# Designs tried in a protein design run: designed miniproteins, single chains, continued (3). Part 87

Each design is a single chain, and the fold is of that chain. pLDDT is the mean over its residues in the fold that is shown.

## One batch from the design tools (miniprotein)

Design m11204
Fold by ESMFold2-Fast:
Parts: sequence; structure tokens; C-alpha cells
Structure m11204 (fold): chain A 66 residues (1-66)
Amino acid sequence: SLEEARKHLEKAEEALKQGDVDKAREHLLKAIDSLPPQHAAALQRMLDGGVELESLIGAGRHLLSQ
């Protein structure tokens, strides 16, 4: 659900601020799994292409903003 995606993105941002890259990646992947298929596919492609976690979290937040 979009609310689950939002919560995981918040946890990913918090983990990055604490320097826990592995935890941030874990939460980012859970957020991707909770997004609509089109948005999930776009973020997964960016992740596979080596885009930085901070930028991916920002992109995910943008997709959740209206």
C-alpha cells in the first residue's frame, strides 16, 4: 500500500542519516515492493542502474506526493 511505502521511505531516510546503508537499502526495497507496479518498476530500474540511495528515496517520496 502507499502508506506502507511511505513508512518504509521514512525509515530508509532515517537509516541513511544514521549511516546505516544496509538498513536504508532494506527499507527502500520494502518501499518499492509496496508501490504501484509502474512506480516500483521505475525505482527498481534506477536502483539496478546504480543510482544513489539518497536520490532513490527522494524519487520515491516524489511519487508519493500529490
Scores: mean pLDDT 82

Design m11205
Fold by ESMFold2-Fast:
Structure m11205 (fold): chain A 87 residues (1-87)
Amino acid sequence: LSDEERLTIAEVHAARKAGLSDEEIMARGLSRGQVRRATALADGLSPEELREVSVAAVTAAMDRAIAAGVATEEDKATAVAAAEAAA
């Protein structure tokens, strides 16, 4: 973890302990994904475990979108690569 990620994790954890909502934490300039990532890491999930869960969720969502005719295999490849890079 980078020092910036450690600070974000500590800030999100402290804010939740102080009773701030996810929306109030997001108002500080964090995305919903960043708040959830910081919460998961603070709860003891490793970055590798978080990446695996994120990639699996994106893959399943894209498979459903392809089955529904609203996405392509290229869209799936792009989305999975983005999830891997973001984790």
Scores: mean pLDDT 71

Design m11206
Fold by ESMFold2-Fast:
Structure m11206 (fold): chain A 133 residues (1-133)
Amino acid sequence: MSVEELKEEIRQLLLILAQRVETFGKAARETPHYQELLEELLKLLEELYELDPEGATEFVNTPFPSPELHGRTPLHLAAETGSVEIVRLLLEKFKADVNAADTLGRTPLDVAKERGFEEVVEVLLEHGADENL
């Protein structure tokens, strides 16, 4: 897989995981299928970082190209999943901008709060998320 193909697969997996949580609620994360997709995503993120650490950092801080996603970054979608594992990986290893704003002015913290993902809210705050943005 090329670096560009790897980035696109990661985008698709983040979208699928976020969409499943949106459709089925937090219980979606307890399904075997969700867990398999999560494990695949974590594997691909690790592979991207090993192949291109600098490009991996740029990737996670680049908004999704789809206009329908309103400038959301990978960290916004990770927050939408409610997965502490994805959120921590993006913040700690990939140096994701914790205060990234989409075109609607929403941060990953705003998304996590709106969805009631208290553990993700805590992780974002621990990493410098500004409650007043």
Scores: mean pLDDT 84

Design m11207
Fold by ESMFold2-Fast:
Structure m11207 (fold): chain A 96 residues (1-96)
Amino acid sequence: RKEEVLRLIRDGMRHAGEAAKHLPPEEARRLGIRVVAHTIRIVGDLIEENWEAAAKDLEDLARYLEEVAQRSTSPEAREHFRRAAEDYRKAAELAK
């Protein structure tokens, strides 16, 4: 369970990183800061074994990436953001 959640978080981070390669540098930096901030919160929740908070923070990150995907002008970035959001949503369901 915990290992599966961590694997999905890692896969989501990988997809978000791939999306960032298709963005202008300033947008990629802004995205990176937000993804890192959300990830720190999720990792903190997991260290505290607060599974309910971890699930909610994972859902919040997935929603953020879905919003970024909708606003993205790059089809490649949009697809990678959607995949990242899907991984984080799956992680949230496993954390429940």
Scores: mean pLDDT 82

Design m11208
Fold by ESMFold2-Fast:
Order: sequence, then C-alpha cells, then structure tokens
Structure m11208 (fold): chain A 61 residues (1-61)
Amino acid sequence: SALDLARALMKRDLGLSDAQIDAILANLDNPEKAIAVIQAADPSLTRAQAENVLAFLKSSV
C-alpha cells in the first residue's frame, strides 16, 4: 500500500522508528501536534520541511 511505502521511506530517509511514525499518523488531523512529533524525531528539520513530511504522509493514507 501507499502507507507501507511511505513508512519504509520515512524509516530509510529520516531514520524514524515505527513508534514515531505511528505517533505522527495518530495526529494527521492535528497539524500542530503532528509537526511537533516530526520535529522532536528529527530536530534538524525546519517547520516547512516538517509540513512537507506531514503532507506526504497525509497523501499516503
């Protein structure tokens, strides 16, 4: 599925764990919480980059 591919890409490219990805997916309807989880997982990401990650995940569900 698109979600399985997105999960694999997030683990490979961003180094996110399954638990971190699940936390982001649980907050797809709350962008402030989702962005906070993304940035906590990878503090090197800007807000704009975190918003792009969220948009990609949201398009994959």
Scores: mean pLDDT 80

Design m11209
Fold by ESMFold2-Fast:
Structure m11209 (fold): chain A 107 residues (1-107)
Amino acid sequence: DKLKEAKKLIEEGIKLAKEGKYEEAAKKFEEARKLALEEYKKDGSKEAKKIAAIAEVLYRLMVLLENVKPSEEEIDEVVEEVGKAYELSEEEIEEVRKEVKELLEKI
């Protein structure tokens, strides 16, 4: 199950980010995004689309973290941009925002 593998890669990426390994974390999030999008394209899974969006947000935030810790406003902007690009509903964007913020608290 590619979605289960994508979720595991997100967990591994968070662990690497907690260690300050932002480039390695970004690679894990990019791989998670690819796997989740493959699952979404196969079955149209809303869960897979949401996981792909979460991974994309985390990937973009890792690039920012190499230089400065992103503000809440910068996090919210990235979530909105990714959510719109992935054609998520307002409720789904809120779910992605919540999950991303919960994962970032572990870093």
Scores: mean pLDDT 84

Design m11210
Fold by ESMFold2-Fast:
Structure m11210 (fold): chain A 55 residues (1-55)
Amino acid sequence: MLTPEQMEAAAEAAQLSIAGKATGDEAVDMVMERTGLSREEAEAAIVRAVALGAA
């Protein structure tokens, strides 16, 4: 389960990717740097942030 801080980082990365300002790999790397999550956890967090932001 993600902390609010990890969710905020994932949401920011998701928004940058949607806006075309970052590639998917750059977005994942950004979340990993800010939160210390693994690559797989960072990818899952971004996907979840996009799904929650769309709701």
Scores: mean pLDDT 77

Design m11211
Fold by ESMFold2-Fast:
Structure m11211 (fold): chain A 73 residues (1-73)
Amino acid sequence: SAEDLLEQARRHIRLADEALRRGDYEEARRHAQEALRHAMEALKQVPENNPELVLEAIGLALRAIGLLLDAEL
């Protein structure tokens, strides 16, 4: 479901952030890529009558992109 994909995206965002704090840039990048993949897949599955889930998926995708940029040094 879209909700399950969003939960996986949030988990990967947390793991990427934790890896980044430890200086594990490779792990941070891998988790950020997974978060982006799950958020984009969730966006494809969101019902048209649920704008809140659309905004959540977009927000998570943007956060994942930010983490990817932070991991590139």
Scores: mean pLDDT 84

Design m11212
Fold by ESMFold2-Fast:
Parts: structure tokens; C-alpha cells; sequence
Structure m11212 (fold): chain A 59 residues (1-59)
């Protein structure tokens, strides 16, 4: 995944646009189960947009 894609996902999560964040991550080839887990944690306030971006950079 490119840094540009990771930054786009971070901005979408920060804006509360989880559908756009999920779409970008899935189109970049991230596992759907991982994407759903990270989106859920962000929605619950258990992960910051930056933490979601770092988790995606690690795959």
C-alpha cells in the first residue's frame, strides 16, 4: 500500500467517513477482516486515525 493511500484512509477515518476508508483499504488489497476490525475500533474510539494508519502500514 502506498503512503498516499494510507494518508487518504487516515483522513477519511478522521472525518468519520468509514465507508470511504474501507473502500480504499479493500481496493489496496487489505484483508476485509482486518479492515472491519480497524474501522470498528476507530468507531468505538479505541483507535485514533493515526493508529489505524500505522496498523495498515504494517501489512
Amino acid sequence: MTDEQIEAIRKAVEAGDYETAKKIALEAGVDESLVNTLVRLAKEGKATPEQVAEALRAV
Scores: mean pLDDT 82

Design m11213
Fold by ESMFold2-Fast:
Structure m11213 (fold): chain A 66 residues (1-66)
Amino acid sequence: MQEEIDADVEIALLIIKGVVAKMAGDYETAIKYFEEALKLVEERYGPDHPLAQALKEEIERLKKEK
């Protein structure tokens, strides 16, 4: 129960860190945070979860930005 809530918080924090890195122009760091968030989302909710799909799309977009 608390572990599940903590996982949601960790996912949210990783996404926030990724967004902040992206805004700073640090696309490599942004990709790393989004990949870590994706890993946790897939582990907890599965690869077909909407958030997992959104994170995968964001990572692919950032890889094209460099």
Scores: mean pLDDT 79

Design m11214
Fold by ESMFold2-Fast:
Structure m11214 (fold): chain A 76 residues (1-76)
Amino acid sequence: SSVVEKMEKVTEEGIKKIEEKFKDNPQLKELAIGQLESFTHMLISLQKLTGKEYEEDVELLEKAIKGLLENALKDA
């Protein structure tokens, strides 16, 4: 699945950005990574359950990563 592969790559890149941004705050780093991984897992699971691939899920994931990088502290 090309869409799932794109989502996995976007998630991996997002985790690296979160690790760098929160390198001095392990608790917020772990929380942000956990939230991203959970969201990615949900979207991929929905695609597998429905048998449909949505490019919009890649964009949604990119927006979620941006939100985590900008606003992670508000959810902690």
Scores: mean pLDDT 79

Design m11215
Fold by ESMFold2-Fast:
Structure m11215 (fold): chain A 58 residues (1-58)
Amino acid sequence: MQQLKDQAFDALLAEGLPKEVAEKLAEQAARLVQSVEKVEGRKVDPKQVGRSLARHHK
């Protein structure tokens, strides 16, 4: 779990989001990755999910 949050957080910071916003979105990204893995058995890139969330936050 923590690894997923860290990867998403790095991607969110790279998109230029403030650290506090990046932390909140990284938690959402990690939960989304976990849900997809658990329900569909499919692996999702947490960095890609993080970038997607950053663009929707704008």
Scores: mean pLDDT 76

Design m11216
Fold by ESMFold2-Fast:
Structure m11216 (fold): chain A 63 residues (1-63)
Amino acid sequence: PPPLLSPVRRLSDEEIREAAERAVDDALQAGILTPEEREEMIERAERVIRAHQRNSQQQLLAQ
């Protein structure tokens, strides 16, 4: 990918996916989620992680 210069720490789409998978797998192992919901929960986790990154970026820019 092209070198994107960013003043904030930003995760790639692949890193977001890995983080979402780990969070969902941990929840499945803990018995919080059912296997049937795994795919939906991964997509939701990705959205949450992306939203948190956008909020963190805005917080840094607001300084």
Scores: mean pLDDT 70

Design m11217
Fold by ESMFold2-Fast:
Structure m11217 (fold): chain A 62 residues (1-62)
Amino acid sequence: SPVDELAAYLQEKLGLTPEAARRLAQYLVDKGVDFEEAKAKIDEGIAAGKTREQILIDLASL
């Protein structure tokens, strides 16, 4: 599912626990954020040297 794919990416790239990743992924998907949009925001934040917390704030603001 889109939630499972995004949760796996959040775990891999940001080190979130399975439960935290699933909750954030569900929130974003319910809000209408697709996997590619969330992935781009994560990848951009990592490339820019942003902290995990800043990337999470950026994701929540989508």
Scores: mean pLDDT 88

Design m11218
Fold by ESMFold2-Fast:
Structure m11218 (fold): chain A 70 residues (1-70)
Amino acid sequence: LDFEIDSLRKMIEVDPDNAAAWAGLGIVLERQGRHKEAAEYYLKAADLYEARGDDANAARFRERAERLLS
Protein backbone atom coordinates (compact mmCIF):
# COMPACT_ATOMS: atom_id res chain seq x y z
CA LEU A 1 0.00 0.00 0.00
CA ASP A 2 1.19 3.55 -0.77
CA PHE A 3 1.46 4.80 2.82
CA GLU A 4 3.65 7.72 1.73
CA ILE A 5 1.08 8.78 -0.91
CA ASP A 6 -1.74 8.54 1.64
CA SER A 7 0.19 10.67 4.16
CA LEU A 8 1.08 13.31 1.55
CA ARG A 9 -2.51 13.47 0.29
CA LYS A 10 -3.70 14.05 3.87
CA MET A 11 -1.18 16.89 4.25
CA ILE A 12 -2.47 18.48 1.03
CA GLU A 13 -6.09 18.07 2.23
CA VAL A 14 -5.20 19.99 5.43
CA ASP A 15 -3.04 22.60 3.63
CA PRO A 16 -3.44 22.74 -0.18
CA ASP A 17 -0.69 25.40 -0.36
CA ASN A 18 1.92 23.03 1.12
CA ALA A 19 4.34 23.06 -1.84
CA ALA A 20 6.64 20.53 -0.13
CA ALA A 21 3.79 18.00 0.17
CA TRP A 22 2.93 18.37 -3.54
CA ALA A 23 6.63 17.93 -4.41
CA GLY A 24 6.85 14.89 -2.11
CA LEU A 25 3.88 13.29 -3.85
CA GLY A 26 5.67 13.84 -7.18
CA ILE A 27 8.83 12.18 -5.83
CA VAL A 28 6.93 9.09 -4.62
CA LEU A 29 5.08 8.75 -7.95
CA GLU A 30 8.36 9.17 -9.89
CA ARG A 31 9.89 6.30 -7.86
CA GLN A 32 6.87 4.17 -8.82
CA GLY A 33 7.40 4.91 -12.54
CA ARG A 34 4.25 7.05 -12.72
CA HIS A 35 6.09 9.79 -14.58
CA LYS A 36 3.12 11.70 -16.05
CA GLU A 37 1.39 11.97 -12.66
CA ALA A 38 4.70 12.86 -10.97
CA ALA A 39 5.24 15.66 -13.50
CA GLU A 40 1.74 17.07 -12.85
CA TYR A 41 2.42 17.23 -9.09
CA TYR A 42 5.90 18.72 -9.62
CA LEU A 43 4.32 21.48 -11.74
CA LYS A 44 1.75 22.12 -8.99
CA ALA A 45 4.57 22.35 -6.41
CA ALA A 46 6.55 24.69 -8.70
CA ASP A 47 3.54 27.02 -9.06
CA LEU A 48 3.11 27.14 -5.27
CA TYR A 49 6.84 27.79 -4.68
CA GLU A 50 6.75 30.61 -7.26
CA ALA A 51 3.63 32.13 -5.62
CA ARG A 52 5.55 32.47 -2.33
CA GLY A 53 8.72 33.85 -4.01
CA ASP A 54 10.78 30.63 -3.86
CA ASP A 55 12.03 30.84 -7.44
CA ALA A 56 14.87 28.34 -6.88
CA ASN A 57 12.55 25.50 -5.88
CA ALA A 58 10.02 26.53 -8.54
CA ALA A 59 12.70 26.24 -11.26
CA ARG A 60 13.99 22.95 -9.83
CA PHE A 61 10.61 21.20 -9.91
CA ARG A 62 9.66 22.60 -13.34
CA GLU A 63 12.93 21.24 -14.76
CA ARG A 64 12.29 17.85 -13.15
CA ALA A 65 8.75 17.73 -14.59
CA GLU A 66 10.06 18.63 -18.08
CA ARG A 67 12.59 15.77 -17.94
CA LEU A 68 9.86 13.27 -17.00
CA LEU A 69 7.67 14.38 -19.93
CA SER A 70 10.49 14.22 -22.53
Scores: mean pLDDT 84

Design m11219
Fold by ESMFold2-Fast:
Structure m11219 (fold): chain A 78 residues (1-78)
Amino acid sequence: MKTLELEAELALSQMQISIAKLLIEKGKVSEEDVELLEKTIERLKEVYEKSEDEELKKQAKELIEEAEKLLEEAKKAL
């Protein structure tokens, strides 16, 4: 992927993680939200693997770790 596309995927993933966190806090998590979070983690892993930018890789790794923790919380909240 082009660097700009990877940066866009990272930004969208940040938004999706923020929404998931809010839904978990409000007790409004659905099965569809869990599936979306799983897809977000997969996309972040692609950003990490395909990026040549060390800062972008670092940001992707940090978001993967946050999203994986949120996924465990979301599954428990169902």
Scores: mean pLDDT 82

Design m11220
Fold by ESMFold2-Fast:
Structure m11220 (fold): chain A 69 residues (1-69)
Amino acid sequence: AAPSPVELAVLRYLAEHPDKKFTPEEIAKELGISRSTVKAALDRLVERGLVKKEKIGDKTYYSLPEKFP
């Protein structure tokens, strides 16, 4: 199935900031969506290979995948 409206909003935000990594809290704050909803959308996008997940210290960051080398 196509991505949900929340998944599309998250993808658009990440695409507007391709060189940056964000926590679910940062994306939730910027989009005015709940943290739990954003995290669920991000995890689904990671499962689909559309978003990269990385743990840095005690926090998990999400970003667009690297371009093919």
Scores: mean pLDDT 79

Design m11221
Fold by ESMFold2-Fast:
Structure m11221 (fold): chain A 61 residues (1-61)
Amino acid sequence: MSEEEKKMAERIRNSLIAIGKETGKVEEAEKYAEEAVKLIEQGKIDEAQRLAVRAVLELRA
């Protein structure tokens, strides 16, 4: 991963885990974070961003 992709992955992971802790859905948040990081590692940045948005909505539901 590039330095920019690494920072994006870290930011997405940290944001989702924080939301998971707030909503009591930590395990679900970790699964979404891992999937988003894998997409970034594969160069699928757009898919990773879409997954992160969906994850935020699901974790806050």
Scores: mean pLDDT 82

Design m11222
Fold by ESMFold2-Fast:
Structure m11222 (fold): chain A 55 residues (1-55)
Amino acid sequence: SLAEEAEAISGQPAELREVAGKRSLIVTGDLSGEQIRALSALAIENGVSLAISLK
């Protein structure tokens, strides 16, 4: 799943959330610039928004 792919990239918890037809990939935690770039590419490829939540 997209969440599993995002967790593999980030090493952090990830979820795919849909509200009123809008899909977002949510990743929580501290991420490197390389991880953010890889997650952004994954989100673009899958037509979802990327949201990063700092803890």
Scores: mean pLDDT 79

Design m11223
Fold by ESMFold2-Fast:
Structure m11223 (fold): chain A 58 residues (1-58)
Amino acid sequence: SSLVEDILKTLEENFEKQLKNSEGDEKEMKEIFKLSVEQAAELLGDEEFKKKALKIIE
């Protein structure tokens, strides 16, 4: 609905595709994703974005 929701869906779809195509480095990919999300959320000041984006890697 919003730009943020569209970004979250794109992030989820791309992350899932990368996991399926990876050599099995899921834990490292999740850690990098988590750090990127935490930095982006701090810059945006959007805690709901952080919660929703981190749910992708749960």
Scores: mean pLDDT 74

Design m11224
Fold by ESMFold2-Fast:
Structure m11224 (fold): chain A 65 residues (1-65)
Amino acid sequence: MTPLERIEELIEKIQSALENGDFDKVEEYLKELERIAESAENPELKEQIQATIDRLKKFIEEKKK
């Protein structure tokens, strides 16, 4: 599995967990995305993953209101 395929899988899992109100699972999947971003050697890919994480964190905070 490529890093990009793993990222897509984690995003889908985060979306499903959000729809189920399972914020603990959302946090676990976000931590895994952050780990992938930190290990990414390609700076463009790292930047794109980080932007996705930041966007997801914003949506999660909006859902907690």
Scores: mean pLDDT 78

Design m11226
Fold by ESMFold2-Fast:
Structure m11226 (fold): chain A 59 residues (1-59)
Amino acid sequence: MTPFEILQEAAKVTAELRALGLDEEADRVSKEVYDALLAGDLERAQAIVEEGRRLIEEL
């Protein structure tokens, strides 16, 4: 994924988490993705988004 695609998916995941009342998890995903992208660590940013998506899938 490009940095733009990761940000787009992160926005979707955080919106879904907030809709489920998981605001703390949404804030965590948002912050960690931002930090990873700022550091140039695309693999970490993608992994964080994937973790958030898995949390949604488990519900």
Scores: mean pLDDT 82

Design m11227
Fold by ESMFold2-Fast:
Structure m11227 (fold): chain A 61 residues (1-61)
Amino acid sequence: MEEVLKEVEAIAIGMKYGAQATPENIDEALKKAEEEVKDLGPRARESAIAAFRGVYAGIHG
């Protein structure tokens, strides 16, 4: 249950940075998302990256 809450938090962080990312700053935005989730574990990191990329692709193509 605790791991699920960490994954949900990571998804929210990934979505936040993905929505704010532009083609010019995508690498920097992704790095910030990864830094915020670094202590949540590898599954949380993967979830954040997936959420980031999904939101970014939905906005920018």
Scores: mean pLDDT 80

Design m11228
Fold by ESMFold2-Fast:
Structure m11228 (fold): chain A 58 residues (1-58)
Amino acid sequence: ELTPEMLAKIEELAKRIAELFDKPYEDVLASLREEIKTQEQVDELEKKLEELEKYLKK
């Protein structure tokens, strides 16, 4: 159901979210795999996470 490209991106985003919010990686990954069905959702999540990291990483 998920392409290898989408899966790799979801795994990367899940790691970043887990570190940023101190959440278990496996739980974040499972949630993203259930919720994300399209490339548009992957792109949207990446943009939101990049914006959040940019402000919180100061």
Scores: mean pLDDT 78

Design m11229
Fold by ESMFold2-Fast:
Structure m11229 (fold): chain A 71 residues (1-71)
Amino acid sequence: SREEALAEVRRLAEELGLSEEQIELVVRAADLALDGKSAEAAWLLAQSGLSDEQIRRISALIKRHVDALGI
């Protein structure tokens, strides 16, 4: 479900040691990706201040949920 996807993305962001501002931005990017707005989601992640490795891990999780929901 969307709620489970967003909760899992938030949990990964917390485990990566992100700030609350970064966590909210990452969750917002995931929410946009689940709405089919992948370009906007990618742009927000680029503004997040995350490392390339953190972006890769979060993007991979988001993609798995998007694919599972048929988006």
Scores: mean pLDDT 85

Design m11230
Fold by ESMFold2-Fast:
Structure m11230 (fold): chain A 63 residues (1-63)
Amino acid sequence: AYYNLGNALFNLGRYDEAVEAYKKAIEIKPNFAEAYENLANALRALGREDEAKEQLLKARELS
């Protein structure tokens, strides 16, 4: 489960790897709002604010 892998990597502070794991989770489940939310948090931790905002908008569309 890529979502669980992303969460584990995020908790370890491995934000670049968490981003890739969350993207894989979204490829498998495109309607996975929580994966978009956590992807946004990882992107924000990396200073990628515009990309984070885009993912948060996607999460809200799916909620």
Scores: mean pLDDT 86

Design m11231
Fold by ESMFold2-Fast:
Structure m11231 (fold): chain A 67 residues (1-67)
Amino acid sequence: MSEEEKKAKAEEYVEKGKEYLERGEYEKAIEYYKKALELDPENKEAWEGELEAAVKVLERAVRRVTA
């Protein structure tokens, strides 16, 4: 896979990650953002999305403990 192909695939994974994040499927969002980062480690949207999804997973875990 060429570097250009890796960047294109990373962008596709970022888009999928955003879709899952908006749907509240945070684990799936993290999986796709991680795939994007494996292909393009400097993709800012991917690491920002992964961080946001991870925070949402943590918030859900905290809610489960407090409920």
Scores: mean pLDDT 79

Design m11232
Fold by ESMFold2-Fast:
Structure m11232 (fold): chain A 83 residues (1-83)
Amino acid sequence: SVDALIERGVAEARARVAAGADTRDAIELAVSAMLSELLARGLISRAQAQRAYARIQEALDATDPADFEGMLERVREIIRETV
């Protein structure tokens, strides 16, 4: 399911941050992987993926860099709205 894919991506971002990765970089890597998987499954178009990526970048720029949970929540919302 899309929710299972989102929660896997969130778990991967958390694991990378726990291993010392930059929060933004960990989230961007997880987002790239999620959008690639949605494209591979035929659930979104390339245009939808590009729009979702842009929306996520804007949301992350607007979120407090210390608010990792808030960033993950924005990613979940935008990915769900895209599918």
Scores: mean pLDDT 88

Design m11233
Fold by ESMFold2-Fast:
Structure m11233 (fold): chain A 55 residues (1-55)
Amino acid sequence: SKEEIKEKAIEGAKKLVEDGFSKETALALVRKELEPIFSEEELEEVLKEIEKALE
């Protein structure tokens, strides 16, 4: 489901930051992966949620 994809994206972004990537780089990489799956509106909402999870 899209919810499961979002949860995996949050986990992936957290691991990227743990591995030494910046939050900006982690978000950019996740954006590229999710672009084919989500609409522009859905993608913006998911990326904002991931950004909040990285705070």
Scores: mean pLDDT 82

Design m11234
Fold by ESMFold2-Fast:
Order: C-alpha cells, then structure tokens, then sequence
Structure m11234 (fold): chain A 70 residues (1-70)
C-alpha cells in the first residue's frame, strides 16, 4: 500500500539523516543535508495528512540527496 511504502521510506530516510548528521561534512555536503531535512519534514507533514503517495515522493528525493553526500 502507499502507506506501507511511505513508512518504509520514513525509516530509510531517517536512518540516513541520523548517519550523515553524525559525520564531518563539507559546506556543500551540509547544504545537501539541510535540503534533505526540509524534504523529510515536508514529507512527514504530508504523511500526517494521509497524502502517502506525495510523502513517498519527497522521502525518495531526500534519500537521493543523502546518498549523493560524500
């Protein structure tokens, strides 16, 4: 279901955010982390509103940004 997919992505994005926030990052990497945090927060708001498909899209974008961080 869309809800289960969104919940999976919440966990994946949250784990990556926790991991990257603990690292010493360049200024550029820190900017990407900040953008990922914003996408994650917006996704959580959509999830709380029952907009699971839209939330999942934002979580996927956050994950892509986080994976692009050195």
Amino acid sequence: SDKEEAEKLIREAGELLFEKNREELSAEARQKLGEAVRLYSEGLKLYAEGKYKEAAELFRKAIELLKSIE
Scores: mean pLDDT 87

Design m11235
Fold by ESMFold2-Fast:
Structure m11235 (fold): chain A 68 residues (1-68)
Amino acid sequence: SKLIEMLKEDPELAKLLLETAEEIIKLGEEGKVSQETVEYAKELRRIAEEALKEAEREREEKERRLKE
């Protein structure tokens, strides 16, 4: 996904998106936003989590290369 690739390049943006999505989900639990908005936020959270996992994996591999 294009979005995952962009978020892998900018982990701080991925973290911001994750925090924002979690806040929206919390607001949904309090009934302050629609279920549709909560579902959208859950999708963004999943995308951000996948991007962060892939970024961590790639950093680990690159660090091994730089050490050698």
Scores: mean pLDDT 79

Design m11236
Fold by ESMFold2-Fast:
Structure m11236 (fold): chain A 57 residues (1-57)
Amino acid sequence: PVQLSPLEARALSLYLELVNKQGLSRREALRRVAEELGVSVGTARRAVRNALDKLGL
């Protein structure tokens, strides 16, 4: 079983939407995730990385 924190789940969901459906670069998507969640880009990047690692992606 994979358990994501609320921040990790929300960050990953937004990141995948921006990259896969809207065609944004990874860097652009991380900036947008940070803006939408009200966190730093570093926090957004860490949340996405942790979520991907937990999911084995």
Scores: mean pLDDT 83

Design m11237
Fold by ESMFold2-Fast:
Structure m11237 (fold): chain A 92 residues (1-92)
Amino acid sequence: SKEAAEAARRAAEYAAEMARAGEKGAAAGAGAAIAAVGAAFAAEKGLDAGRAAEGAARAARAAAEAAGTEEAREAAERAVEAARRAAEAAGG
């Protein structure tokens, strides 16, 4: 889904800006956002999008817990949302 890919890219961009500011939590958020981009890409290419989305969502939540930062948590939530859209595209 193009919308899922766009949402994931926005989340990754946000996390990258935080990482540039030197916030440790931003690195975990960036990782989660990148995982979401991967999930969205898998959905568009007909790969195992549902499984990729589940993995991305789990990684995003773990990253948010590890970072403990509100900004990282927000980036992870956006990544989770993108992964959910990828899973819906694969299942619907």
Scores: mean pLDDT 59

Design m11238
Fold by ESMFold2-Fast:
Structure m11238 (fold): chain A 60 residues (1-60)
Amino acid sequence: IGMIVVASKDYEPKSSTELTLKKGDKVTVLEIVNDDYVKAKLLSTGKEGLVPITYLKPSS
């Protein structure tokens, strides 16, 4: 929550509620929705949306 994590690989959204990610994109975790998804904010664009947790890894 509130921490910066990085996309481990490209993610193509399956619905309008999901974020598009490129490998290496930094996001802030805003909310843990469930065991599989978080609501995150993309730092470069300010866009918010759902992201699978498995696509994220800790950033430096």
Scores: mean pLDDT 76

Design m11239
Fold by ESMFold2-Fast:
Structure m11239 (fold): chain A 93 residues (1-93)
Amino acid sequence: MSAEELIEEGKRLFEEGRYEEAAKLYEEAIEKAGDSVLAAEAAANLAKAYEKLGDYIKAVSYAMLALAISEDLRLEGREEEAEEARALALEAL
């Protein structure tokens, strides 16, 4: 599966209340996406999944990862992608 397919399947599992399974797919999506908007989306969704699981430390850590990805994209001159990644990170906070 591509990073995009993993995120979409993770979202489906999250809507079903299957948060641990969704988290595993989001973690795999981060590994496949690298330093990209897709990685930020996966990290933001993973933060939401851990919030539902009551793991607030991991939730904050992954929301901060999504924000860090947005900053890396901005430093690379990828301003539109950085803004999209930042918006995704802020939704998870």
Scores: mean pLDDT 87

Design m11240
Fold by ESMFold2-Fast:
Structure m11240 (fold): chain A 72 residues (1-72)
Amino acid sequence: DDIRRSDIVVARSPDEGRRLARDYPDLPILATSGEVAGAALRAGNRRVLLYDPNNPQDQQRAIDRLRKQFGL
């Protein structure tokens, strides 16, 4: 299974962000905090979006924005 434009993952810890970024540098990653986003970016990922996990609407908006960016 290859990670495609339709694949979006949530990283909830810096360790998770680093692993995802290392294995999939083009994978769109939703980061639950600036620390998680920074870890993924430093690991080489170029498609990281920050969202507020304490705001349920923010997660849905971030997913919608990523999907629209990829024409889904």
Scores: mean pLDDT 73

Design m11241
Fold by ESMFold2-Fast:
Formats: sequence, C-alpha cells, structure tokens
Structure m11241 (fold): chain A 78 residues (1-78)
Amino acid sequence: SNEEKRKEFLEKADLKEQILELEIELGLKRIKIGVLKIEKKRNKDNKEIVEKLEKEIEKLEKEIEELEKKIEELRAKL
C-alpha cells in the first residue's frame, strides 16, 4: 500500500539524517586531528606539549573508529 511505502521512506529518511550527522562529526574530528598534528610539529622541541597532543590525537582516532563502525552499521540498514 501507499501508506507502507510512505512509512519506509520516512524511516530511511530518518536513518539518512542520522548518518549525515555522524559523517559531519567524523569530518570535524578529522579536521581537529589535522590541526593537532600541525600544533605537534610547531611544538616538536617541547616533550610535555607533544605528549599531551599525542594523547588527544589518540583519543580522537578512537572516537573516529567508533563513528566509522556506527556509520557502517546504519548504512547496512539502508
């Protein structure tokens, strides 16, 4: 029925919106890693700053891996 097709369309639209929000978050985290890598290069002679930046990069890389897995899981439902 046309009602079942509408429901399926709306459910897929909501799923696509969720994927888009996660892809935006993923993109922003990747940009932040890029910025932190530049800061690491600028502060290469300061071991304390480098260690702090490396920990922040590692945290963001783990968050990216979790987001990528979630995006794949949601895409599989499309």
Scores: mean pLDDT 90

Design m11242
Fold by ESMFold2-Fast:
Structure m11242 (fold): chain A 73 residues (1-73)
Amino acid sequence: ASIEKQLKEIFEEVLGVSPVGINDNFFELGGHSLKATELVAKVRSEFNTELPLTELFKHSTIQAMADYIESKL
């Protein structure tokens, strides 16, 4: 899906690693609080959707985050 592709690009940019798999956990790939803040800002800009940090901890993969964002569109 389009959302998953855009999130993959954001994850790869924020984490500085490529490729990122759709089920790879953001924090297990080396994401930390500063990277999480950058991810949230990019999601807000790209999808016009707020992603609270608490929701990021619940939806830490591209797949889970795409499902969350799509539910808000």
Scores: mean pLDDT 80

